# Designs tried in a protein design run: designed miniproteins, single chains, continued (5). Part 93

Each design is a single chain, and the fold is of that chain. pLDDT is the mean over its residues in the fold that is shown.

## One batch from the design tools (miniprotein)

Design m19229
Fold by ESMFold2-Fast:
Structure m19229 (fold): chain A 69 residues (1-69)
Amino acid sequence: SMMDKEFEEFTKRGQKIAKLLAEKSKEAGYAAAEAIGDEVSRRFGKEKGEEAKKKIMKTVDEKIEELEK
């Protein structure tokens, strides 16, 4: 559906942005994940917002783990 496609694209862009910010600052990466998750909640509902936030936070966590090696 159109909504599912928009949700997936928005979440993918959010993951890329948060990952790039996490490379420079752990705090910036997590802040981006929160802000993007909130925006997804406003556009697609709370359930989709939590799903996006979880995926984006995981992307940030994985990037931080990589940088701490």
Scores: mean pLDDT 84

Design m19230
Fold by ESMFold2-Fast:
Structure m19230 (fold): chain A 105 residues (1-105)
Amino acid sequence: MEKKRLEEAVEETRRKSKEISSKGAGKAAEALRTKGPEEALRVARQAEKEIERLGEEYAKKYPEARDEILRVAARERAALHTAVSLQIVGEEVQRELEERQRKLR
């Protein structure tokens, strides 16, 4: 397979995975604010599965770049999961700080 086509397939996987991740993170942040951490995690998992399916589809179409395509998709899934987990932890820490301030004042 032509090297340029394989490089374009890897970059296309990266670009589309980032788009899904960005939209998923935004939707999860909104769900966290309006419905709480369980819904935020559900939304994140849906976006993670979409990234996984995208990676598998491109890996089947470009088997010579399979390992790199799957690595790119897995990295974006991990980044999305970490970002949503940190948002949930941040909200918990903020509540604890506000409670401590109320007890001291």
Scores: mean pLDDT 84

Design m19231
Fold by ESMFold2-Fast:
Structure m19231 (fold): chain A 71 residues (1-71)
Amino acid sequence: MLEERAREALEKENSTMSPRDAELSRGLAEGLARIGESVGLSDETVAKGVENAAESGKRIREASEEFKERE
């Protein structure tokens, strides 16, 4: 199931994340899995998207931290 793969990707990330960040990542992964299912994308394609979304979440946090340091 797409949802299961999204959860697995999140679990790996979640080992180190705060509860709030985990909730946001979960929502994002769940949303992507549902969109993929609705559009008829393959499980592999959706899994890739979920992984990229989780990575993007990390990068956004890092960029936000840098932005905070800047001003």
Scores: mean pLDDT 63

Design m19232
Fold by ESMFold2-Fast:
Structure m19232 (fold): chain A 79 residues (1-79)
Amino acid sequence: SAAVEEKEKEFLEKYGPEIKELLAALTEEQKKQLDAYVQEKIDKFNAYVEANPDLSEEELLELAKKVLLEIIKKMKELK
């Protein structure tokens, strides 16, 4: 929906620059640790979505935002 697309755009505009800055500051070793963490989070998210087929587009977006915020937190912790 247009409302979901607008929220996604707002989220990317808000966090996109921060994510780019955080990634640029990580070493190759830290990036490998981040990749493993991201993969674990993606796998858990996908398993949850498959177990809950009745989730709305809005609920999926909110869950995805929570996962991305956890990833941003991990990026900050790796520094």
Scores: mean pLDDT 80

Design m19233
Fold by ESMFold2-Fast:
Structure m19233 (fold): chain A 85 residues (1-85)
Amino acid sequence: KEELVEELSELAKKLAKLLDTKVPSPEAGKLILEVIKLMEKEGLSREEALKILEEGDKELLSKLSEENLEKLISLVKEAIALLEK
């Protein structure tokens, strides 16, 4: 689980940096919204989900299940790939 928290934290920081310089496509925006919705479903507030995406907050990430961390990693990687095009 710690390895997944570290990976998602770094991916979130990379996504935040890309979003500082690029407007997301509708497709990338949809993936980011799916990430937020999954975090909210697991009991995080919108503000906490945004804190994770902006700062890669590891303490908040540690509240998520291993299964959901894996799903979030997949979604964030896909969003990053779309933004890098």
Scores: mean pLDDT 79

Design m19234
Fold by ESMFold2-Fast:
Structure m19234 (fold): chain A 70 residues (1-70)
Amino acid sequence: STQQLLDDLAKEVLEVLSTLSPKQQAEFIKRVNALADEVGARVRAGELTLDQGVQLFVEEVKKIMKELKE
């Protein structure tokens, strides 16, 4: 379910954030907030369904986490 995907993502995000420096945590939060605004705008505009928006958000957050770990 969409809720389960978000719950699983939240847990993974908390684990990853605990391994990052304060500067990396700030960059992560900044990028995730910008992504949430963009995806939310596309869902509100009818370009994406809510389920498509959540899937895209989860995929892009995982990419951000991977980039910050390297």
Scores: mean pLDDT 84

Design m19235
Fold by ESMFold2-Fast:
Structure m19235 (fold): chain A 85 residues (1-85)
Amino acid sequence: SLEEEIERLRAEYDELKKQLTPEEVFLVDRYTFLRMAKKSKEEGKPLTPLERLRERIDAMRRVLNGEKTIEQLKEEVEKLQKELE
């Protein structure tokens, strides 16, 4: 069910969050918040809790596997902030 999927993803999110530094967690949360805000604005609707959770998990995994660095997250955050202002 949808509820069981959300619970599974929440558990995955919590485990991934434990593997990141406080700075990485902060930047991932800020990055995903801004990215989701941009997508919501472009699509004219809010994202579902499931979609938001998947977005955070994806970003955390990319940091952990080295596909996205702290420096890249900072640059993407600055770019998204400028696009949304």
Scores: mean pLDDT 82

Design m19236
Fold by ESMFold2-Fast:
Structure m19236 (fold): chain A 93 residues (1-93)
Amino acid sequence: SAAEAEAKRRQQARQVRLELSDKTLKMILELQAKGKITPDQANELITRITSEAIEAFKELKDIEGLEEMLKTTSNPELRAKIEEAIAELKAEG
């Protein structure tokens, strides 16, 4: 069915986005550990990548993807942005 195909597409897109974010975050942390970037630069990159992922999940209307991001996000400001995105999508329902 169309609903089943859409659910599968969302699950695959969510998995790919989460995996790419994890790999990118690990790379940023490694660059920071090696002294190639500063803690401030690492924080700016993490914020950008997380914001881009939020926008992608909003475009997909993937509330579950945003909820999975929230589970792995410890930064209070980024958590607030994810929660706001979830609230916006739920209000559109």
Scores: mean pLDDT 79

Design m19237
Fold by ESMFold2-Fast:
Structure m19237 (fold): chain A 90 residues (1-90)
Amino acid sequence: AEERLRQLIRDVRRDIEEVERLNKAGDVSPESIARRIGRVLRAMGAAIEARLLNEKYGLKEHYKEISRLAAELGRAAGLSEKSIKELLET
């Protein structure tokens, strides 16, 4: 469970780096938009998995880190704070 959470943390960090790279390049192509959306959806899935693992195994610190990173990715992708909160709390 803990190693799985460490893998999810690494995956979300890589996705943040890719979204930031696209943002710096000013890339607004359909492919770039699709990549941003795909990374956000993947990070939300990681946050859900981390919540369930925390509920079962008590891995609170890893869950907090993944939730923080998923929110960071959502902000980088242009989501509102309200949308990020709703996605992470559902």
Scores: mean pLDDT 78

Design m19238
Fold by ESMFold2-Fast:
Structure m19238 (fold): chain A 87 residues (1-87)
Amino acid sequence: SMEIEKKKEEVQELVLKGIAAYNAGDYESAVKYFEEALKLDESYKEPLLPKEIRIEVYRLLGEAYEKLGDYEKAEEYYKKAEELEKE
C-alpha cells in the first residue's frame, strides 16, 4: 500500500530528526521526535521500524532522558530495549 509506504517514510524521517537533535545536544527535541516515531509505528498492526532500529531508538530515548534528569523514564526505555533484545 502506498499509504503504508508513506507512513514508513514518515516514521524513518522522525527517527532521523531524533538522531540529529540528539547529536546536537537538543535532548528535549530528540525525545519528542523519537516518541512521535514510536507512536506512529505502534499505530499499525505490524511494526514499520526494523527490530534493530527500534532497539536503538529505545536506547537513545533512555540516554536522552538521563541527560534531561528523568531517570525513571530512562530506566523504562532501557528496559524496553532489553526486553525487545530477548525476543
Scores: mean pLDDT 85

Design m19239
Fold by ESMFold2-Fast:
Structure m19239 (fold): chain A 82 residues (1-82)
Amino acid sequence: SLRRLAELAREAAEAAKKGDADKARELADQLRELGRQSSDDPLVSQLAFETADAILYSIKQGDYDAAAEAAERGARLAERLA
C-alpha cells in the first residue's frame, strides 16, 4: 500500500530527525517487509526497498539529516502516486 509506505517513511523521517537510530532502523525494516509483501506491485516494492536502503545507509554513515531527507522523499513520492 502506498499509504502505508508513506506512513512508515514519515515516521522514519521523524525518528531520524530526533537522532533515534534504533527506531529509524526498525521503521526501515518495516519498509523492507512492506516491499516483500508488495511483490505483486513492482513500483511499490521498489520504492519501499529503495527508501529503506537509503535510510539504513545514511544512518550507518551517521548522517541523520540524509536519512530524514531520504525518508521524506519516499513519503512524498508515495503520496503523489496514491
Scores: mean pLDDT 87

Design m19240
Fold by ESMFold2-Fast:
Structure m19240 (fold): chain A 69 residues (1-69)
Amino acid sequence: MITRENLGELVGQQTGVRLSEEEVERAMALADKDGDGTITREELLALLGLTDPNESQEALAARLRARLA
């Protein structure tokens, strides 16, 4: 399970992008469909478009920024 605190670290590891607290809140609101304050790793990666392991870090970062804008 991914919590709000773990989300920023996981995204940083995948994309190299450091999320602000507000961006973490937006990502949680979009991914947390059941409202329990946790999301699955699969839901997070799908939401942020990070499901392709061969995608470049720069492409993942651009996709992340588009999702959270």
Scores: mean pLDDT 72

Design m19241
Fold by ESMFold2-Fast:
Structure m19241 (fold): chain A 63 residues (1-63)
Amino acid sequence: TAAEKVAAVAAYLQSLGVHPAAAEALARGLVAANPDADVETLKELARERVEELVAQGSADIFR
């Protein structure tokens, strides 16, 4: 389900050091934008999104 995907992706992002609130927000956005993607694909997209945000100077997601 979408809720299960959000939980899995948020947990993955938190394992990368992303703050819990930011991890949940990012996970919800990714699942909403990619409703047919499986959890592994969403984790890859989440990693790419974090790399993009860091490159743009959005390091506040880790605090």
Scores: mean pLDDT 80

Design m19242
Fold by ESMFold2-Fast:
Structure m19242 (fold): chain A 68 residues (1-68)
Amino acid sequence: SMEQIEKGAERLVEELGIPRKVAKGAVQLVLSGLSPETAAALAVKESGGAVDKEKLVKLLKELLEEFK
């Protein structure tokens, strides 16, 4: 849902300091069925490599468990 995307994106922005647009994209991708690893790789590519990929993967996995 849009509410889940916004809540997840806010947490990613707070924890990683990434742009909200990148955070929303990553959350939307995992909610659409992409793996956290694939979503994180795309977010890192969009951000020019400035994102902690391992931490992003961990946070995306945590969000998926919370949103079950």
Scores: mean pLDDT 81

Design m19243
Fold by ESMFold2-Fast:
Structure m19243 (fold): chain A 77 residues (1-77)
Amino acid sequence: MEEKIKEAQERVEALMRAALPLAIAEHPDVPPEEIRRLIEEQTEKLKKAAAELTAKDYEKTKAVLAQAEADLRAALA
């Protein structure tokens, strides 16, 4: 159980770490510090959500990650 939650949290961190330089490049009109703050905020929310999932909810974690990407795009708009 805990191993799958840990994997989900590590995947969230890895995806957000990869997203940071791309988000900065994609949004040149937004200060890099603001983009970093938004990504860190969403990362923490996703890590908490992942920790609440059961072993069978791995597919729900993927949906949460997709929603967080959409939320981040909305926050940057």
Scores: mean pLDDT 68

Design m19244
Fold by ESMFold2-Fast:
Structure m19244 (fold): chain A 63 residues (1-63)
Amino acid sequence: REELRQQILAVTAHGLSTMSEEERLELLAEVGLDPETASLEELAEAELEKVTGFSLDELLEMA
């Protein structure tokens, strides 16, 4: 399960890393994360929860 969690986060973070700076800043503001200190992994978790309506833990239970 930890491997699956890391895989999901890595794929999502990779997708987010291809975003423009403007898109990334808008998403950070939307989820309430500080653009100076937030990691891609934190942003990936927030985006997954926003898009799916489930927490990462709930998604892992479904897998």
Scores: mean pLDDT 69

Design m19245
Fold by ESMFold2-Fast:
Structure m19245 (fold): chain A 90 residues (1-90)
Amino acid sequence: SVEKLVKLLKEKVEKFIEGIEEGRDPEEIKKELVKEIEADESLTPEEKSIAISFLDLLTERYIEEKLSPEELKEYAEFLIKRLEDVLKES
């Protein structure tokens, strides 16, 4: 469901930000979160693909634009809302 995917993305964003605040490498955090998504038997292949693509985009923008944790959170919230709107309007 859209609601389940949105909840998952919010949880993964929180873990990503926590890792960044702890001084961890963003690519290593992404790798761990992708493995969690791939191992989640409750997700469809399509939901896994969307979640992984979301984390790839989030990680790339964080690195390229040198975002603060606050800016990263705002960007992630914007992307999640946009994704939710697209999935509900389709």
Scores: mean pLDDT 84

Design m19246
Fold by ESMFold2-Fast:
Structure m19246 (fold): chain A 91 residues (1-91)
Amino acid sequence: MLSKETQEKVVKLMVKAMKELAKSLNVSLSDIADFIKKMSPEEVATLLLHVLSLTNPEEAAELEKVLSTMSNKEKEKIVKKAVKEVLEEEK
């Protein structure tokens, strides 16, 4: 079980990666959220890690370390929480 502090940090890093991806592709955060919903948790983790590695390699390394300890169900839960926070920001 991840600590509340670690979960919050991971969610913030995923939100940051989604915002960077939306900016890079010139699409809305809603478009990114819809795209992510069609992907597996592993595909989402790989994509967001890649995006972070281009903007902040240290944050990407930290995210990778945490994600490697998580089950697919835990990854899915964190991804859903990050998607919810991103959509609340765009509203």
Scores: mean pLDDT 79

Design m19247
Fold by ESMFold2-Fast:
Formats: sequence, C-alpha cells, structure tokens
Structure m19247 (fold): chain A 61 residues (1-61)
Amino acid sequence: SAAEQLILELVKQGKTPKEIVDAMLARGFSREEILQATLSLLKKGLITREQAVAIIEEVLK
C-alpha cells in the first residue's frame, strides 16, 4: 500500500518514530491506517519488531 511504501522509505532514511508518524498524518493517513501498515510491514519482515513497537507507541499517544 502507499502507507507501507512511505513508512518503509522513512525508516530507511533513519527518521524517528515521531517524525514517521507526523509525516504520515501530514499526508492524510489516519492513525488506524498507520497502525495497519506498520503491522503489515512487521509481518512481511521489512521492519524490525523494535521499529514496529516504537511506531505503534507513537501512533497511540
């Protein structure tokens, strides 16, 4: 998905979880869409568990 592609690119660029979530929200993605995309990337093995947990914690603030 577009959300998955953007999260993956931002992770590869070394963006912090806060920067990733803020960028996703600024581009019109909902918190639910960010959460679903993050979990999908984790299931595919494209991000680490530690990266996924940090993004999820930021989404839930």
Scores: mean pLDDT 89

Design m19248
Fold by ESMFold2-Fast:
Structure m19248 (fold): chain A 98 residues (1-98)
Amino acid sequence: SLWDKLLTTLIEALKGVSEEELKAALSYAKHERTRELLTALVNEDLEGAKKILESIKDPGVEFRLRVVLNSLPAVNRFSPAELLRALAITLDVIFGSA
């Protein structure tokens, strides 16, 4: 899957996130799909995260997700908790536009 390398990179970047930090990040997520994806990533559930992304039928939404998920982990000044919060905010906008 084209998502495998991208999701593996995200899971690695989010290692060390606490349960409290996950709960805090989820407070920024209004859409269930955002919450499910972030929870899967923090729990190292590659197959669960992949199923969520592969359920997206809109090619414009898929393209925006690829850009965001590829770009945010490259910000080397983000802690895992800061990256998770940035993902919560940005992914929620993308899923809300679908």
Scores: mean pLDDT 83

Design m19249
Fold by ESMFold2-Fast:
Structure m19249 (fold): chain A 76 residues (1-76)
Amino acid sequence: MEEAEREARERARRIRDQVLRDPETGLVYFSTLSSLGDKKAKEALDYLVAGDIEKAAELLEESVYKQLVQEALEKS
C-alpha cells in the first residue's frame, strides 16, 4: 500500500507537471479519462478550456493518482 501510493503519487505529479508545461498534453489525458466515465476528468477539461490550468492539472493529478492506486490494489 505505502509503496503503491508513493509510486502513484510520483506518476500523477509527473503528469501534472507535464500538463502545467504543455496544456495540450493535458487535453489528451482529460479526453481519455473522460471517455472512461471519470467525472473529475470532465470537470478538469472544463477548467482547462476556461484557462484555469492550475485547477485542471490538480483534478487530473487526483484522478490519475486514484486510478493508479486502484490498479495497484487489485494487482493489475
Scores: mean pLDDT 72

Design m19250
Fold by ESMFold2-Fast:
Structure m19250 (fold): chain A 66 residues (1-66)
Amino acid sequence: MPSLEALAAAKLRIDHSQAGNTERAQALSKLLEENDNPSLEEIAKAAGVSVETVQRTVEELRRRFA
């Protein structure tokens, strides 16, 4: 049901949480709570990464579900 972009944001949240980047993980949690279908730019800003990094995460998820 969530978009691949939302799943990518969730993955980045988990990655940041495991790395101890609590502020980034919390920003991503808030984004997902407020928006079920965030854009690549919104995810990139919340995660503190480039749009290209978010796109790669989406592509990885697509390949795993294919």
Scores: mean pLDDT 80

Design m19251
Fold by ESMFold2-Fast:
Structure m19251 (fold): chain A 110 residues (1-110)
Amino acid sequence: SEMERLREMVLEILRGIARAAREGAEALAEEELERLRRIEEELERRGISDEELLDMAFELLPELPREEQLAFLKTLNEEELERVREIAPSLPEEVIEEARAALAAKKAAS
C-alpha cells in the first residue's frame, strides 16, 4: 500500500539519521547516502513538509531498537522532545529522560 511504502521510506531516513548521529555521517556508505537522498526527493515530490516528515518520524520511532531511538532523540531540541512524547506516548519515559540528560550535559559542556 502507499501508506506502507511511505512508512518504510520514513523508517529508512530515521535509521540513517540515528546511525549518522551515533557513528558520524562518514560511517554511512555512499550507496546508503544516495538511497537516503532519493527517498528525501520522493517525499518532497509527494508534498510531505519537513514538519509532517518529523511528525511521521516521531510516530515510527517506537519501532526502532533502543540504541537507534536514543541516538535520534539526542539530535532533537527540548521542544521536539516534548512533541515526541505527544506523538509517541508508547516510548519508554526512560529513553526520553536519557536523551534530555544528554542534551543538558551537551549544553553544560559548551
Scores: mean pLDDT 79

Design m19252
Fold by ESMFold2-Fast:
Structure m19252 (fold): chain A 87 residues (1-87)
Amino acid sequence: DPLYEEVRKILLENGVPEEVAERLAKAIVDFAKKNNLTEEQVRGLAGVVASIVKNNGKLTPAQKAALKEGIGIPEEEVLKLVRDALA
């Protein structure tokens, strides 16, 4: 799946460990397909998810704005996605 490979690459390039990146990439792709996200929205979501992982689940005000105004995904849905993928 080209979308899975792209998302996994973004996560790895942003310093997410390989095993975590594989689980998160699957979760992001499934979420994207369910919500009919564009490729730009998926790339943006992958970047935000990588930042969440690196910051122990905390989003900066800029990342919250990017989700709401740029990607259009609720913060709580993204946090749930990360929690469920890493459980």
Scores: mean pLDDT 80

Design m19253
Fold by ESMFold2-Fast:
Formats: C-alpha cells, sequence, structure tokens
Structure m19253 (fold): chain A 60 residues (1-60)
C-alpha cells in the first residue's frame, strides 16, 4: 500500500463499514482532468487497524 501511495499521489482516503463489522480503507487519487477518483489500493481491516492505516496514509 505505501509504495502505491507514494507513486500515485493519493489525494483522498475513504473508510466504509462492512456488514461483518470490518472497515474498508480506500486510497484514492483525484484526476482533475477527468473529474473522477481512481482507486490506488484498498484494504479490509477491523476498526482499530483501519484507523491506524488511514492515519499512516494521511502522514505520507
Amino acid sequence: MKEKIKEAKVTAIGIAKNPDGTYTVAALHYDAASGSYVIVDTVEAPKEEAEKIRKEIEKL
């Protein structure tokens, strides 16, 4: 994930709660030319781990 984030210039992070109680963290790149978000990487994790991953991405 970190390698892809550094290469793709992540501009947004999404977190969504899954039906099983885990969370999906999505690293997104906003392409201003097309006006759309491109998914760089996703990971599914428990709430505490998902929050840690989000904070790590925000610091990159």
Scores: mean pLDDT 70

Design m19254
Fold by ESMFold2-Fast:
Structure m19254 (fold): chain A 90 residues (1-90)
Amino acid sequence: DEMAELLEKKFGEELRALEARLQAEMAKAPTDLALLRRLMAEAAEFLGRKLGYEELGREAAEAALAGDGKAMNEKLREAVERYYEEEKKK
């Protein structure tokens, strides 16, 4: 995926660290759902900031804490798509 490759190129180390933390928590049995939501919120806010769309990152983090995965994904997707379009123009 072109957007995923662009994000890996620009933020690879930070994205790998966030993904590793999320995957490690998701792999636990039982999964600590409250901790998972906090980690997702942290990742969402961090991604929004790195992409230059801090408000979308904050909105996604609030959705993650509320357990609204659909809203979280919608806000993060919007931030990634806007970032990709701006990078494509360079």
Scores: mean pLDDT 74

Design m19255
Fold by ESMFold2-Fast:
Structure m19255 (fold): chain A 64 residues (1-64)
Amino acid sequence: SMLEKIKEKFRERLLKLGKTQKEIDEIIARIEEVSETEYQFQMLAFAEVVDLEFEERKKLEKLS
């Protein structure tokens, strides 16, 4: 399933951003509950990753 591959890739990205398995499961469950299509899931998953990466970059900028 395309959705399963999307979820797997999303899990990998969240893990690299320092999320725990429990946090990842909770994030995926939340997005699945509000998503009606695979595209909507992809969009929401992408937004979550962007927000987390933006927060990390802002923290690094303040240390310089």
Scores: mean pLDDT 80

Design m19256
Fold by ESMFold2-Fast:
Structure m19256 (fold): chain A 68 residues (1-68)
Amino acid sequence: SDEQIEEIVEETKKEVLEYLKKNPNASPDEIEKLALEKAYELAVRRKITDLSKLLEKVGEELKKILEE
């Protein structure tokens, strides 16, 4: 459901922001890998079937975080 996707996106975003706080020089590739791994883990746990939609939303939030 959209609600479950939003929850996973927010939890993934939180993990990325906490990682950046501890690792301010982390590369975009490192951050993207972390986010994708976390999103996949949560998707499996919540039995999400629409992985494409989840990954698109995670990618959009990552772009916002990394945009300067």
Scores: mean pLDDT 80

Design m19257
Fold by ESMFold2-Fast:
Structure m19257 (fold): chain A 68 residues (1-68)
Amino acid sequence: DDEVRRYIREIARMMGVSQSTVSDMVDIMMDASDIPNRLRTVRGMLAALRDGPAARDAMMAHIASLRS
């Protein structure tokens, strides 16, 4: 919905990647979630990016581990 698309655009801008790349990351995070929720996932990603470089790096490492 509109909120999810808005958050994906913000995450893409903050990370310097395409919106499709962010959508792929969200799908990876949701696949690994006990209770998948797209809005919660994008909010969590945006919050992590706002917490600073250490939190961003931890999020990226987590996503990479989920792909393994």
Scores: mean pLDDT 76

Design m19258
Fold by ESMFold2-Fast:
Structure m19258 (fold): chain A 91 residues (1-91)
Amino acid sequence: VELTPEQLEELRALDAELLARAPEAAATTDPAEQLRHQAELLRLQAVALRLLGLEEHAERLERAAERLERQEDTEAALAEATALLREVAEA
């Protein structure tokens, strides 16, 4: 995969944003706020996946994030997101 300089800068910015938000998600004690933070992280990861040309994986992560935001099938949504991220990491 050949990233343009612009795409590479955008990806680096997204990595920094993900690192900054992870502690907030971990520290939140409100279940609803925890799901909101997780959804936000998944949407940022989906943008990163699109930059890498993994549009199908990005779309599936966005659907998982949407379910978390709506608090619908949250366990299934988190499991799907985890499996997708693992699949991308193994590729």
Scores: mean pLDDT 73

Design m19259
Fold by ESMFold2-Fast:
Structure m19259 (fold): chain A 86 residues (1-86)
Amino acid sequence: EYVERAEEMIEEEMELLEEVVKSGDIESMPPSRELRLPEDLPEEDKKKIRELTEESLKKAEEMVKKSHEKLRQALEETQAARKARA
């Protein structure tokens, strides 16, 4: 039960991270340390879900960060080409 809910939360968080990467704003990326859990969940359930998601989110965040750096480099090249044409 808790594992299934944790997987749903990870998928939802990944979708939000994808939107942030698409917008090119790393600073808007949610911190992995403070996963937004429903406030109606018991504290013990929050701890279990947080523990399960922490490892997965750290790996996902690292991959997103690397992808974002490549996007940033591509953006800089595109902007340089645009300025060269101006």
Scores: mean pLDDT 59

Design m19260
Fold by ESMFold2-Fast:
Structure m19260 (fold): chain A 91 residues (1-91)
Amino acid sequence: TLEEARKLLKEAEKALKEGKGDEAIEKALEAARLAYEAYKAGEISKEEALELLEEALKIAKEALKKTKDIAKAIAAILRIIGLIYEIELDK
């Protein structure tokens, strides 16, 4: 749901602020996944979905600087980028 995606983004931002890079990455990726699912279900607009995904991507990129698991962070970033492209290419 949109509410769950927004909640996870707020939790991810809080984790970032607390230096919990791994938690921030996990929550940002889950928020991106939920935003994508909400878009595919017709619950939110393409514009709203892209806004949420771009926010999740920004959090994941910042979390990369605060994580010891660089591979996990890169995988999450690439997955979010993939979801953005799927929505942008969806007519």
Scores: mean pLDDT 86

Design m19261
Fold by ESMFold2-Fast:
Structure m19261 (fold): chain A 119 residues (1-119)
Amino acid sequence: METVVERTRKALKELEGFSDEEIDKIVDALKTIPEAQKPIEELDEATRQRVRELLLSFGVSEEVARIVTTPPTLYQKVMTAMIDLMKEGKPLTPEAIAEKLGISPEEVLKAMLDAGVLK
């Protein structure tokens, strides 16, 4: 599972015009919140709000701060796993996605159905 620190570093590099030095400064500030080293799904709303306020204080946009502090749905995790498998040159099968996420292939298909991608 991706920690808040890992999510922040990735989002600021890919979605914002922040330099590596600015990202490191923001990440060091996030490490003062012990929960930021935990997966985003393990954070309560009050801790997510603290992380969001810290990001905004460094000039991160409200949209990106929201993306970083919102737990991903199972469908969003499936999409991330598919992108990672494509980058690794691996097949995009429900079995490969399920292995990467530690779930069953049936749970992958259910997540896609619940997201309205499948009928």
Scores: mean pLDDT 75

Design m19262
Fold by ESMFold2-Fast:
Structure m19262 (fold): chain A 118 residues (1-118)
Amino acid sequence: ALDAAEARFREAAERLVKEVEKVDPEMAEKIREAAERLLEAARAGDRDAFVEALSELVKAAVEAVKKAPEEEKEKIIEAAVEAVRAAGELGVAAGFITEEEREVLVLQTETLLKDAAE
C-alpha cells in the first residue's frame, strides 16, 4: 500500500540523515529536504519532481560518503541503499516506475556509493 511505502521511506530517510549528520551536517540537511520533496511529489503524483528529489538525495549521500571517515562509510552506504530501496518501493506504489526499474535503481545506487568510498 502507498501509506506503508511512505512510512518505510520516511523511516529509512531518517536513519540515513542520522548517519550522515555524524560526518556532514550540511549534506544531512540536503538529504532531509530532498526526502520531504520526494514524499510531496509522490503524494502529488508528480513523477518528474519525484525523480529530481531522488537524484538530489543520492548526490548528497555520495558527497557524504566521500567526506566520511573509513569506519563511517559502510554505515552511510547501508543506510543510503535502504533509503533508495524504500524510495523505489514508493515509486512503484505511486505508479512512477516498475519493480524491475526499482531493482536496477538500487543496484546502480549501491555501485555509485561504493565507488564514491574509493
Scores: mean pLDDT 88

Design m19263
Fold by ESMFold2-Fast:
Structure m19263 (fold): chain A 80 residues (1-80)
Amino acid sequence: ELSPLEREIIEESMKYFEELIKQGVPFEDAIAKGVALAVERAREAGLSREQIRRIATELVHRMTKEYLEKQGKEYKLAPV
C-alpha cells in the first residue's frame, strides 16, 4: 500500500513524464527521466530502499499504461 508521500512523488513524476512526451522526448528517455526524478525526490525525503523500489515500479507501470492508452486514442483519431 502506497503512503500519501509516495503517491505525491508518483503524481509529480507522472506530470513531468507527460510534459516530456508533449515536448517530443522519446518514450524511453521520458520514462528514464521521470523515474530518475522520483528516485531523487524519494531519497531526499528519506524513504527506504523498499519504498523507492515500489515508487519506481509503480511509475514504470503507470507511464507505460498512460503511453499505450494515449497511442490507442491517437491511432483511432488519425484515420477518422
Scores: mean pLDDT 78

